# Ledger of designs, part 89: designed miniproteins, single chains, continued (5)

Each design is a single chain, and the fold is of that chain. pLDDT is the mean over its residues in the fold that is shown.

## One batch from the design tools (miniprotein)

Design m19092
Fold by ESMFold2-Fast:
Structure m19092 (fold): chain A 94 residues (1-94)
Amino acid sequence: MEKLKEEFLEAYEKGNIPEAVRLLMLLRGLSEEDAELAGNLIQAAQNKDWKKMDEYHEKLRERGLIDTSSPYHAVLYLMAEVESAVLEIKKELE
């Protein structure tokens, strides 16, 4: 757990939000496959690849990992989850 938390904080500090989302999903006990889908959604958003955003959003919804009607809301949700997790992990490392 500690190594994965350190990798998550490093990805966040470097501004690699797709990797931070992927690592956060792994920290929450999701599979590598599901974590990759969440990271890929954020990467597609950064690339302004709206078709890929829709594809990854539908896959995440089908797997029950998010409950959002819009890929834009899913991106905002995942980014908020990253910020929340950064604060919690920093508290745990105190």
Scores: mean pLDDT 84

Design m19093
Fold by ESMFold2-Fast:
Structure m19093 (fold): chain A 69 residues (1-69)
Amino acid sequence: SLEEVLRNLEKSRQLARDIVAKLDEAFDAEIARAVANPASITPAQRAILLSYVRARGGDVAALEAALDA
């Protein structure tokens, strides 16, 4: 039934939100490490971090400035 589909979608969305929160925590840890030592990351790793920050609506320019310091 549509009601069962909607309940299952709500449960899936709650699980997805928990997964996204854990991914954000993991990326924030890697961003903090990269900002602490910008020379430790490759250009490919830098591009991934910038892409992630852009995808979540964060301040890409601020991260670029921090990594170029």
Scores: mean pLDDT 88

Design m19094
Fold by ESMFold2-Fast:
Structure m19094 (fold): chain A 67 residues (1-67)
Amino acid sequence: DKAKKLAEKAKKLTIEIAKKLGLSEEEAERRGEATGRNVLDLAERGQALSEKEIETLARMAASAEPA
């Protein structure tokens, strides 16, 4: 479950960073789920994602402007 492990890691990192930035628990979880799903899709399509790339995606998602 390589893809699932990467997705879970991205989700956890996004939630952690978002909470540190002062976002609500609900908003942090929403961003984490979206990032995890994005990473899952990329990994299942054969995209090679490093731990550093997962970390970068998580940081970007946590810091993104709200819709």
Scores: mean pLDDT 78

Design m19095
Fold by ESMFold2-Fast:
Structure m19095 (fold): chain A 70 residues (1-70)
Amino acid sequence: MKELMKKYSEILDYLSENREPSLEFLKEAKEVVEKLVEYYKKDPSVPESEVKTLENLKEMFETIIKSKEA
């Protein structure tokens, strides 16, 4: 959990400084977000709005990845 949170924070910081991240970076970012979504869904103390935000971010990464591969 905590290691994933740290990695997620680093990903957000990188994205704030880099407007055109590499395809490999986006794939790794998507994987981190997917793992966070799974852990958050199992924790009843986490609001559904937080889970939904991460799911939307995952879909955003998937859309960008598909667009770059097209």
Scores: mean pLDDT 77

Design m19096
Fold by ESMFold2-Fast:
Structure m19096 (fold): chain A 92 residues (1-92)
Amino acid sequence: GVSEEDKEKALELSKKDTKLYELNTFIASKNPKAAGAFVSVKSSLDDLLELAKEGNTLELEKRFPLLTKVLASLGIPLSTTIKLIKEYLETE
């Protein structure tokens, strides 16, 4: 049988996948150009959400340089993305 610890780990990973999908869908609904930009942050999604809630743009750029670079290439300001993430968190 599968251990309870393995079941909990699988459930937590499933929750992170679902939350990432929901976040990406919400942001894409506000700005379609941002669709898929958050796929690279799956393993650190909780950290991203916390930093966005705090409005810590500098730390977000340091910890998620690939995400910030992708957003910049799409012409999306990081400050606008933080605002959208905060709006997403308010809908939970």
Scores: mean pLDDT 72

Design m19097
Fold by ESMFold2-Fast:
Structure m19097 (fold): chain A 87 residues (1-87)
Amino acid sequence: SRREQQFALTLADLRDESLSAEEKFTTLLAYLGTNEPSEEELEEIARAIHAMPEEKRRAIVEMLRRANETQPDPLIARLLALLDELE
C-alpha cells in the first residue's frame, strides 16, 4: 500500500548515513504530518533514530522537541517518549 511504501521510504531515509540530520528531520515531519503510524511503526522509527551516530541523534531529538514546543503534536510527543525510554 502507499502507506507501507511511505513508511519504508521514511525508514530508509532515517537509516541513510549520507543524509544530514536536517534532511532526515524534514522527511520525518512530512511523514508524521500526513500519516497515522501504528505504535509498532513509531517504535521502529524511534529505534532507527536511536541507532544513529550520537551527534545526528541529538540534533534530531532537539529539532523534534522544538517542533513539539512550538506546535504540540501527539505523534511527536509519543516519539519523544519512546526515544527517552531507549536512553
Scores: mean pLDDT 87

Design m19098
Fold by ESMFold2-Fast:
Structure m19098 (fold): chain A 71 residues (1-71)
Amino acid sequence: MTEEELREAAEEIAGQYPQVTHSYARLVGDTLQVSLVLKPVSPEEARRIQEDIQRQLSERFPDLTVQVNVG
């Protein structure tokens, strides 16, 4: 599995959320790191989006450790 495939999956999932303006995904060893840039939202909404994306990626890529960060 390539970093490009992981980026495409992250962008597809993040694209379901109109609050996500940008997403960046990177593979570091067995850890998929995803960084999200959100529109101004509440901390509760940001956490919900982060958790939903992390869950979807973990289901898609069970062999990877998924870390989703919101900046």
Scores: mean pLDDT 81

Design m19099
Fold by ESMFold2-Fast:
Structure m19099 (fold): chain A 90 residues (1-90)
Amino acid sequence: RIEELVREALELLEEAERAAREGAPEEKREELRERLKRLSEELREAGVYDEVLAIVYVRLARERGITEEDLREAGVSDEEIEEVRRLLER
């Protein structure tokens, strides 16, 4: 299950980023944001939100070069950043 949730999260984030970057209509961008919000709620209900988020961040760091500073500015906790760092080292 968790692998499917990670895949869905990555696909939605990639679609949302491309839509924002390419200037897609606001209606489409809002649709993608609502889908991400629903997925986040499902992850929290399943108790795997932090785990999926860490995996997603590892992949985003490899593809986009996201830094620890970027994560802190986005409101990610130091504990989550440490978890991401450990995953990136492995």
Scores: mean pLDDT 66

Design m19100
Fold by ESMFold2-Fast:
Structure m19100 (fold): chain A 61 residues (1-61)
Amino acid sequence: MEEKEREGKVLKEASQAMREAIEKGLPRDEVLEKARELASKASPGTQGGILDLAERAIEAI
């Protein structure tokens, strides 16, 4: 129960961080760097989700 809620929060925080980075006009490499840092703090299953969000965010830039 607690793990599922924790993973959901981590994914939401990553999504918000990526959005904020794009709105600030950060370069693609800095957005990827932030995604990697967030992924390293998440479980292996959530890491893929965070990296996928970063790639989609970069595509939107």
Scores: mean pLDDT 72

Design m19101
Fold by ESMFold2-Fast:
Structure m19101 (fold): chain A 86 residues (1-86)
Amino acid sequence: MIELAELALRQAEEARRALEAGDRFSADVHASMALMQAEILRRTGDPRAEEIAELIRRAVDAIEAGDLEAAREHLREARELLEEMR
């Protein structure tokens, strides 16, 4: 569980860095990888994992819609929850 949270956090941080650099493609790739890891974590039944997966999904949707400000905010909230799971 902890290792999946760490992997999801790393991917979410890479997505944030890509958004700051204006690289939407890399942001989408990293956010999608974070979502995959968060969906696996969700299977543990932890309510935080469910909220994290939903926030990352919203971030991916926002990136694809071109709403980079919303994407940054959703990734920020997801990263804060992932840090709490450490």
Scores: mean pLDDT 83

Design m19102
Fold by ESMFold2-Fast:
Structure m19102 (fold): chain A 64 residues (1-64)
Amino acid sequence: MTRLRVTLPADADVDAVIAGLERIGARVERLDETTLLVEAPDETVARGVRAYAASRGGSAERVA
């Protein structure tokens, strides 16, 4: 299991991003208006989360 902090631009549709992340198999918790805590069950899903966040102008950083 990999935990990622996803930070999105202020103009991002956060609800749509959450739905997209959940569709690829990640578990998502909203921390604030632009920050999500994402749990990926494996490295394939974690890679998908990073790619998806980047495609939306955001970033994803591994957290302990």
Scores: mean pLDDT 83

Design m19103
Fold by ESMFold2-Fast:
Formats: sequence, C-alpha cells, structure tokens
Structure m19103 (fold): chain A 84 residues (1-84)
Amino acid sequence: ELEEKSKFVEKQMSLVLKHFTPEQLAELAKELGVPAKTEEEALENMEKYFEYIIEELEKQGADEKLIEELRKAIEEILEYAKKL
C-alpha cells in the first residue's frame, strides 16, 4: 500500500541523492527556483524536484512502466502530505 510505495520512492530518491553532491543539489535547486520559505513553497519545490528526477530517469532510458509507477507513488505521497 502507501507505506510500500513511500519506501520505494524513498529508495529511488536516496539512490539519486547519493549520486549528487550537496553542491550539485544546490545548483539544481537554483535552476528550478526552489528555495523554500514556507510549508506551501516546500511542497511545491518537492513536486518540482520529483518531476526533474522523472525526466532524468526517462532520459537515461528507464522503463516506461517504472516511470508510471513512480509518478503514481509520488502523487500518493504528496496527497498524504497534504492531509498532515
């Protein structure tokens, strides 16, 4: 369920974060315009970051089915976060 999907996305995110240095992440944040000053901005920036990761995976030739599963998992996580 949602917990399993959350763990799956977290694992994929941690894999990407291990590949990127803090400097590269800062440059990415600047490129996306994502400095968060409010909870609303933080959520919006997280959504933009997930979209960027999906685009990168598509460019690397990731399976279309995997991309679709990631999109669904991300949507559910964002929806869950809005309820908190």
Scores: mean pLDDT 60

Design m19104
Fold by ESMFold2-Fast:
Structure m19104 (fold): chain A 58 residues (1-58)
Amino acid sequence: MDLEAIFREIESLPEPQRRSAIRRLAAERGISYAELAEEAERLGFDRVAAIARELDAL
């Protein structure tokens, strides 16, 4: 399933559900938060990208 559609769904969620969805997505797909942030930024999902960068910085 397209990451763009998933990012769009995540952006519709309030905090803290948005953050939890990003953690789950990274774990389920085996992708790093850095890679997830780059993909989200490329597709224009700045909120998802920002949260993924915060999680990567932990």
Scores: mean pLDDT 80

Design m19105
Fold by ESMFold2-Fast:
Structure m19105 (fold): chain A 79 residues (1-79)
Amino acid sequence: MLQHAAQVAASVARQKILDGASVEEAAEEAKRYLREEYGVDVVDLRVELSADSVTVTVTARDPETGEVLTAEATVALPG
């Protein structure tokens, strides 16, 4: 489940970066999206921009166990 959330966050961050947003703005939007649309208890979210890709690392708390889980997803940038 968290891996799917990371993939969604990576797509959201990618779109924000393509729209001209900063890495920090993309991270905040991805975090907001996961919290509001997916109900994910996001502890931390990092966005890393490379020459041709965006990597998002999501750290979230499992509501049933209280365990802190981390997932990562990378999406390509066009051109």
Scores: mean pLDDT 82

Design m19106
Fold by ESMFold2-Fast:
Structure m19106 (fold): chain A 79 residues (1-79)
Amino acid sequence: DEEDEELYKRLAPKIEKAIKEKDVETLLELFEESLRLLKERNPSISDEEVERALEIARLLLEGKATAEEIYAAAEAARA
């Protein structure tokens, strides 16, 4: 979807900048806004799924987990 591609293009630089600046609060706000927009366009996404994604993002941003660790855990769950 071209509109979704435009949204990702617009949000990705803001997220990357906040990551570089280590602004955890702004990163969480941007991620929550992105999830809200995704849910609005895809009503199949539940509130629980949004909450889980926010918790995962918080763990990443607080340095309690790495992206690699989360990816490995997701792969293990598939096995």
Scores: mean pLDDT 66

Design m19107
Fold by ESMFold2-Fast:
Structure m19107 (fold): chain A 99 residues (1-99)
Amino acid sequence: AERRRRLEEARAALQAVLDKVSDKKGLREIMEAMSMLVLAVLFGEEEEVIEEYLEKILELFGDEEMVEEMRKAAEEKDVEKLNELLLEMAEPLVEKLKK
């Protein structure tokens, strides 16, 4: 249940961002890509599938260092670390929306 709780915590934190920008297609796409990555790791999907979501996140954020950290977490199947990295990426977006 711990990994499921972490996934739900990540979704809840990012859902607050979506509620403020529900009409913003770009942010919705980012949220969907992040959620699909966590689900792919949680369900033990093929490495190729996980890499596809990592590439999409790289295209959306342009942060190669963060994506590399996410790749390592996915290879180790560390959903908690992956969730932590996703929250770090979401923090600047939340800060902009609080304005």
Scores: mean pLDDT 68

Design m19108
Fold by ESMFold2-Fast:
Structure m19108 (fold): chain A 73 residues (1-73)
Amino acid sequence: SVSSAIGEAIQRILAGEPEVELEADGYKIRAVRTGPGPVSRGVGQFVKDGETFTIDLYDEDGNLRARVTVTYV
């Protein structure tokens, strides 16, 4: 499922991958690290912009560390 693929992308970013790209259920999921330093646990901000969903992941100090985009392809 797209939900499962989003979870996998987040886990791989948390494990130290700089970029993850997956596809599920006709959706393209792309996760990218946007800053240096640890992402010890994701605190997500969810934003919908048209047919694209964005989840921003922060560190414990509130610094943006990764972004996940979900787009129908």
Scores: mean pLDDT 74

Design m19109
Fold by ESMFold2-Fast:
Structure m19109 (fold): chain A 60 residues (1-60)
Amino acid sequence: MTPLERLIDEELARARELSPEQRKAVAENIKLTVRSAKKQGLITDEEAERILARIDELLA
């Protein structure tokens, strides 16, 4: 697990206590962060896909 994945895990855990609308906002912010990190080579495509799957889990 990368340091970025760990930080995102913590953010997702905290977001579970938020309203559905706030969870969607958090999900959008994380998606932007993941996209930026992937473009900069900080994470792999595989790592990005795992994070996006966890975001979908949060929104369910």
Scores: mean pLDDT 77

Design m19110
Fold by ESMFold2-Fast:
Structure m19110 (fold): chain A 109 residues (1-109)
Amino acid sequence: MENYEKALEALRQRKYDEAYRYMSPRQQAEFDRRQAAQARADRVLAGDPAVIDDTLARYRRQQRTGLIRQMERYRREGDRLGLAAVVAAESPAVALRYIGEQIDRELAE
């Protein structure tokens, strides 16, 4: 618990390297998954189709028909934010935070 509290405090201060050192191996793996999901979502928002194609191919192999239909709908509508949210949904916390931060950024610019 003490290391978890130190990790959360470092994350609040955006001291990611320090936070990572206080995490358990399981927490580090979860953090790495969230960072990878964020990076993929950022690429989708930038208009990189390779991330969308790779994600759809993976979901087809896993027979995730609902997620495939949702992504194909967003792709047809040109909804990059919706596509980014689906890609970020490897971690629901990353998806919600990512969408909130991107909306705030778009409204500010």
Scores: mean pLDDT 67

Design m19111
Fold by ESMFold2-Fast:
Structure m19111 (fold): chain A 104 residues (1-104)
Amino acid sequence: SSRRRAAVVYASIGILQTGSDISKSLGDDKSAEQDQAAADALLAAHGEAILRELERTGDEYAEKGDYKTAAQEYRLAARIAAALGEDERAEQLRRRAEEMEEKA
């Protein structure tokens, strides 16, 4: 499903970013840079498509009245938007998540 594909790519980005942080904490700056570059490449290649899919899925759950799931999807979308440098879009998505949480 589209949701599972978005989750897998997002998890892969998170693993690479975590690997980068661990390598840097151990003084392995080269491995940290390689993992960060790989995460950035996945974000550059797939981030916008994942973001659109998460936003659309959030809208679908909100329409069904599943506000808790809609809020979770919007928060995930906000994290991807922030990672892409789309700060305004990230703020709008966080606000939508908060609105959904108030209705849950």
Scores: mean pLDDT 80

Design m19112
Fold by ESMFold2-Fast:
Structure m19112 (fold): chain A 71 residues (1-71)
Amino acid sequence: MKISEEELDDAVADIIMAVFVANEPELRERVLTDEGLEEVLAILKQYIKDPEYFEKVEEALRRRARRARGE
């Protein structure tokens, strides 16, 4: 089975968001807003030291938010 880099990045983003939402239920409502997404990204940026990996996670999280909004 061939998993594309984008599909892998999307899966990682989904796992990250599932962990955040499981621990912070109020974030579930906010993660679909630009404001809530920027808050999550600011936290992740402090812990993800690899800039290239952070960019992929950011792109995947932004794609996830757009999909959830029907964009």
Scores: mean pLDDT 70

Design m19113
Fold by ESMFold2-Fast:
Structure m19113 (fold): chain A 87 residues (1-87)
Amino acid sequence: GALSAATEAAVDRAVAAEKKAKEKYPDDKKKILAAGIAAGLAAIIAGVQAIAGEPDPSLEAKLKEAAELAEKVASGEISAEEGLELA
């Protein structure tokens, strides 16, 4: 289904982003994880937009917010559960 396809795309993008981040920052696990999470969230949002059929400018703002929340989760400033409630 479309949701499972979006999830698989998110995993693939997260893995690719982590690989690129690991090449630049091999010992910085926080940056590697943050890159993966940000790429995965971007892929999920793109998948939702594809289902909706048109670009929504509000989704770009939410993508930035989601990326910032993902960085805070990766840094340990907030829990994953708190990040999900704020997103």
Scores: mean pLDDT 68

Design m19114
Fold by ESMFold2-Fast:
Structure m19114 (fold): chain A 68 residues (1-68)
Amino acid sequence: SLEEKAQKILSKLSIDELEELKELVTRLSRELSKSEAIEELKKWLESKGLKVSEKEAEYIYNELSKLT
């Protein structure tokens, strides 16, 4: 499932990187359209050495943006 794949991706991040991710999603949700925010999130996750599909990045964005 997308949830299981997203959880596996997030489990590879440190606590500090997870905090950075939450702050990033908050900023992207305020400044960009949803599609642009998902693209930037995917690029950030890939910059951390993670292999992430667009659907997985969208799932992560949707879950974290609910907290903002």
Scores: mean pLDDT 85

Design m19115
Fold by ESMFold2-Fast:
Formats: sequence, C-alpha cells, structure tokens
Structure m19115 (fold): chain A 85 residues (1-85)
Amino acid sequence: SMMKLEEAEKLLEEAKELLEELKELVKKKGPIEKAIGLLLRIMGILLDLERLVKEEPDNEELKKILEEVKEIYKEAVELFKKWPK
C-alpha cells in the first residue's frame, strides 16, 4: 500500500515534468517527433497508474493521483493538437 503510493507519487512527478517539457517544446516550435515521444511517455505513466489502482481499488489516495495524471495527459493531448505546423 505505502510502497504503491510512493511509486504513484514518483510517476505523478515524472508526468508533471514531462508536461512542462512538452509546454517548453511547443513555445520553441521544436520537432514534433520529440512531442510524440513525450506524449507516449505520459500515456505509459497513465497506464502504470491504472494498473496500481486495479491492484488496490480501495486506495483513495492512488485514485486521486490517477485523476491528476489523467488531467495531465488530457492537457498534453490538447497541446499536441495545437502543435504549430
């Protein structure tokens, strides 16, 4: 339980850092290939958190972290859609 919460908190922090990197990449009009890579990494984190929640379905703290990462992923998808051509 506590170990899974620690893993989830590390995944949330990584997702936040990846989103911030994606935001900077959009500002710099960087390569779309890097943006795709960042989006896929955030998606991987989301899937890992969904697995952790399935392993402890009564853990409300894990569910809160999952919802935060879902919002991060949603924001990342919206940033990707607005990618400059």
Scores: mean pLDDT 85

Design m19116
Fold by ESMFold2-Fast:
Structure m19116 (fold): chain A 96 residues (1-96)
Amino acid sequence: SAAYEEKVREEFGLLKAAAARILKEHHKDEPAEKQLELAKEAHAIIEEAEKRALETKEIEKELEEAIERLAELLKVPKEEIRREIERVRELREAAE
């Protein structure tokens, strides 16, 4: 379904933006090479989860698993990632 694919793209797009903002805020004082490594690993986690959501049709499950893996990678609570997703969603709505 085109509507389902759009929903997956939207939700995982928000997760990508949230992860980038967390990396910038919480890891800004790390060497550039380490920041790039974390960004690449975060991107890989999100891209794999997005692909799985398209295959399994279980967007909520794949999103939650990606959030847990990102929380471990970025050393932040899962609640902080969820809060940042909602912040990005609000900013996107304000820009439309």
Scores: mean pLDDT 87

Design m19117
Fold by ESMFold2-Fast:
Structure m19117 (fold): chain A 66 residues (1-66)
Amino acid sequence: MSRNEFHAKVFRTTSEMARRAGDEEGAEYFEKLAQRAENGEEISDEELQEARDRLHELLDAGVPAP
């Protein structure tokens, strides 16, 4: 899997879990980041860390993985 494909998957997973938790704003934010990664755009380390932090928060809250 390419770096961009991996980043897109992380963002899409976070977006889907946020949506399942009722966090529509967060879901939209991470979906946009997934689209940027899919388009080959450069993703910052900060944006990746935001997705990781949100993913961990959702997992800790008991939101099921997609």
Scores: mean pLDDT 80

Design m19118
Fold by ESMFold2-Fast:
Structure m19118 (fold): chain A 98 residues (1-98)
Amino acid sequence: HMLLDVPEEYREKAREALELFQKAKEAMDKGNYDEAIELLRKALGIFQELYEKYPDNEDVKRFLAEALRLLSEVYKKKGDEEKAQRYQKAADIVESEL
């Protein structure tokens, strides 16, 4: 698995971002959409940083796409269809690179 062959700093950052995804889903389940957005933006920022450093890492690209899809879902639940569509399109673009 790619994460096992990368520096400890990368593995720790990826773990932090995955923890943020879990917390974001819990916030979404409770209807705390603003909290979910903040958590997902933090996770997205971490994976964007990792993508810049490791552009060929497929796990990073998959997690970027997942963060973007979750942001789309949260904005859809808030009734912000324009932002929901924007994040969905961004996720589709990242997935096209896989």
Scores: mean pLDDT 80

Design m19119
Fold by ESMFold2-Fast:
Structure m19119 (fold): chain A 89 residues (1-89)
Amino acid sequence: APAPREEARRVAEELAERIGKLPGVESARVLVGETGGIVIEVTAKSAEDAEAVKEAVLELLKSDPRVLHAEVAIDNKDPKKLLAGALLG
């Protein structure tokens, strides 16, 4: 069976909590915690912090041995917001 939904959700919640503690991050919230992938919305304290937050979030996601692929994008309409996506193995 593919990775259990409960495990993907748990990993997403744990990663969101860790992201929320990074410098320059105001908040992090799980949008999707599914077997096929997780998506976390990250709000930076300012638009100027967004690039540093993007790099820190990517490093955090890539440090998890169950993350096969990770991407972080700054929102084009709100430059304080980022979407962090990860595929789990």
Scores: mean pLDDT 80

Design m19120
Fold by ESMFold2-Fast:
Structure m19120 (fold): chain A 73 residues (1-73)
Amino acid sequence: NALGDEAVALASEASKLVKNEEAQKLLEQAGVYGATGAYEQAVELLERALKLTKNEEAQKLLEKAIDLARKAG
């Protein structure tokens, strides 16, 4: 699924900008769910990571990843 693959890629880019350890773990787990097609679970973890993220560029990437993951499911 191209939308799901793009969502996983955007979440991976966001994780490079995220300094919060809890948010990094949530993004790693969301990537696993996204790779297995469990997009509802991935979206939940991405939204939790977004709330913990203070980096503006990472927030934009996560918002796009959430939108694409919702469309992929």
Scores: mean pLDDT 84

Design m19121
Fold by ESMFold2-Fast:
Structure m19121 (fold): chain A 77 residues (1-77)
Amino acid sequence: SRLEAAKARALALARQVPALSEAEIAALGDALGRATTENQLLAIEIAVQEAERFLAAGDHEAAARVLLNLRDYLAAA
């Protein structure tokens, strides 16, 4: 599904960000696993696009911040 593809991309991208710890990646994975809504899908897709842009620019700290903000948004739902 589109949602499962977005979750897989977000988690794969997080593993490429050196500024993220294993614990932070695991927490993002848990939050992604609980995501079920269309609003959550859109938030994941936007965060992936933003994090990819920062990572391509070499801004690993900004990429990490985007993914951590995604974790917090998903955890609050």
Scores: mean pLDDT 87

Design m19122
Fold by ESMFold2-Fast:
Structure m19122 (fold): chain A 113 residues (1-113)
Amino acid sequence: MKSEAEKLEEETVEEIWRIHKEAIEQIKANPEKREEILEEAQERVRELAREFVERLKELGYSPEEIKEAVDRVVLKLLELAEKENLSDDEMNLLLALLQALQEEAEEEIEKLE
């Protein structure tokens, strides 16, 4: 059986991937709003990062274990990007979302120490 943390990691991967796909479609429909759409997508990922860290903390995970879980989410999203053969623009957007995830998660994890 998958652990509760593994389930949260999978849910987080799926949600970030959904945010990425929605942002790509929004940019295709409104290229002039690229900056605004990217900023909104990054904020959604930051909110998700805060919730992910809080939920793992509530499950009794250490700061180190939470950091490892965040790293696994990043790696799984990069693996999905390789499988889906993303364009350079799509990859750059995903990398911007992953940066927002890592920065927000690091800030929340530091508060736990």
Scores: mean pLDDT 86

Design m19123
Fold by ESMFold2-Fast:
Structure m19123 (fold): chain A 79 residues (1-79)
Amino acid sequence: ALSAEEEEKHQKSVLAYIHSLARSHGGSLESLPEKDLKALLDYAQKEQAYAAALEIAKVIGTAEGEAAIEQILQLKPSL
């Protein structure tokens, strides 16, 4: 288990990486292909970066994205 400080740094690192990819593909997550968004969602969930995973799931906007949002909020209701 990570300390709260280590978890915050890890989440910021994952989010920075995701935003870096978005910037190279037109400046936002919305500009990424759905396949890349789904891959990033899986990556963020594996890394337990739930704040980043929530942002990506909202951008996906499909039934799969909505289901992911619900699951993330059940795991981290304080988000």
Scores: mean pLDDT 75

Design m19124
Fold by ESMFold2-Fast:
Structure m19124 (fold): chain A 80 residues (1-80)
Amino acid sequence: SAGEMALGSLVRELAERGLTLSEEQKEELIRLAVEVGGLSRERAERILRQTDRGTRPLSEEEFRELKERLLAALRKLTAS
């Protein structure tokens, strides 16, 4: 789905940069993907597993920017 592609694109960018997400950050992204993007929780969890090999945690600012980018991408899908 377009929502899966939006989440997948952002997660792949994080993985390529060696970034990892805390369990709290993962849960927040899953919640947004489910509530706004219409993804199943299971699908969102599978996509986010790509960050499990990362070693550098995101800062609060980086995570805020990531959430804003995801939310903007997901909202474009619902506005058309």
Scores: mean pLDDT 81

Design m19125
Fold by ESMFold2-Fast:
Structure m19125 (fold): chain A 93 residues (1-93)
Amino acid sequence: AAAREAAFAALVARAQAELDAYIAEAALSPEEVEALRRQFAAQVEAFRHLADTLGLSVEELEALANGEGLELTEEQQAALRPWLEAKRAEFAA
């Protein structure tokens, strides 16, 4: 719904700002910047799918966008960790 899209857009904007700050500080080539931005876009879509699967609420997405520590259940944390590790390894390969 529109509220979830707005909350997710805010989370993406925060993560994008952090990525842009990293790129500005790092001596990256144009090819490295392009690859990193593509990897970021893929990770955003992967996280969107996971957030939908785990049933994250609008309030939970807004908390993440504000940089607040999300109090995830142990089950949600357990599901998130191995999936994120697997996807990070996949994107690094």
Scores: mean pLDDT 67

Design m19126
Fold by ESMFold2-Fast:
Structure m19126 (fold): chain A 110 residues (1-110)
Amino acid sequence: DVLKAAQELAGYARKVVEEASDEDARKYGLKGAKEIAKKVLGVEASGEEAEKLLTEALTKGFKNPEEGVKLLEEIKKVIEELWKKDKGVGAGAAAVVLRALTAAYAEIEK
């Protein structure tokens, strides 16, 4: 269930952001977005472009539940690895993913 996988990812990302400082989540957001785009989507992009591409990929994933679940699981795995290696970048990635999930969910309601 893609909605359940999205809720699980959102819950995990919220926990990461809550454990991190708000300053780190803001400061490393663009770097975190870039790392997610590189590791999950296989693209090199600016932080702002990476967040847009992630939102588009998640929107497509919600419309294709089987592929969407795999995408959401891969995003969670990448946040876990980033958080373990660099708490600032991990927090930034988690914050970006929360925004992208919210935007993608709003898009499928149209």
Scores: mean pLDDT 83

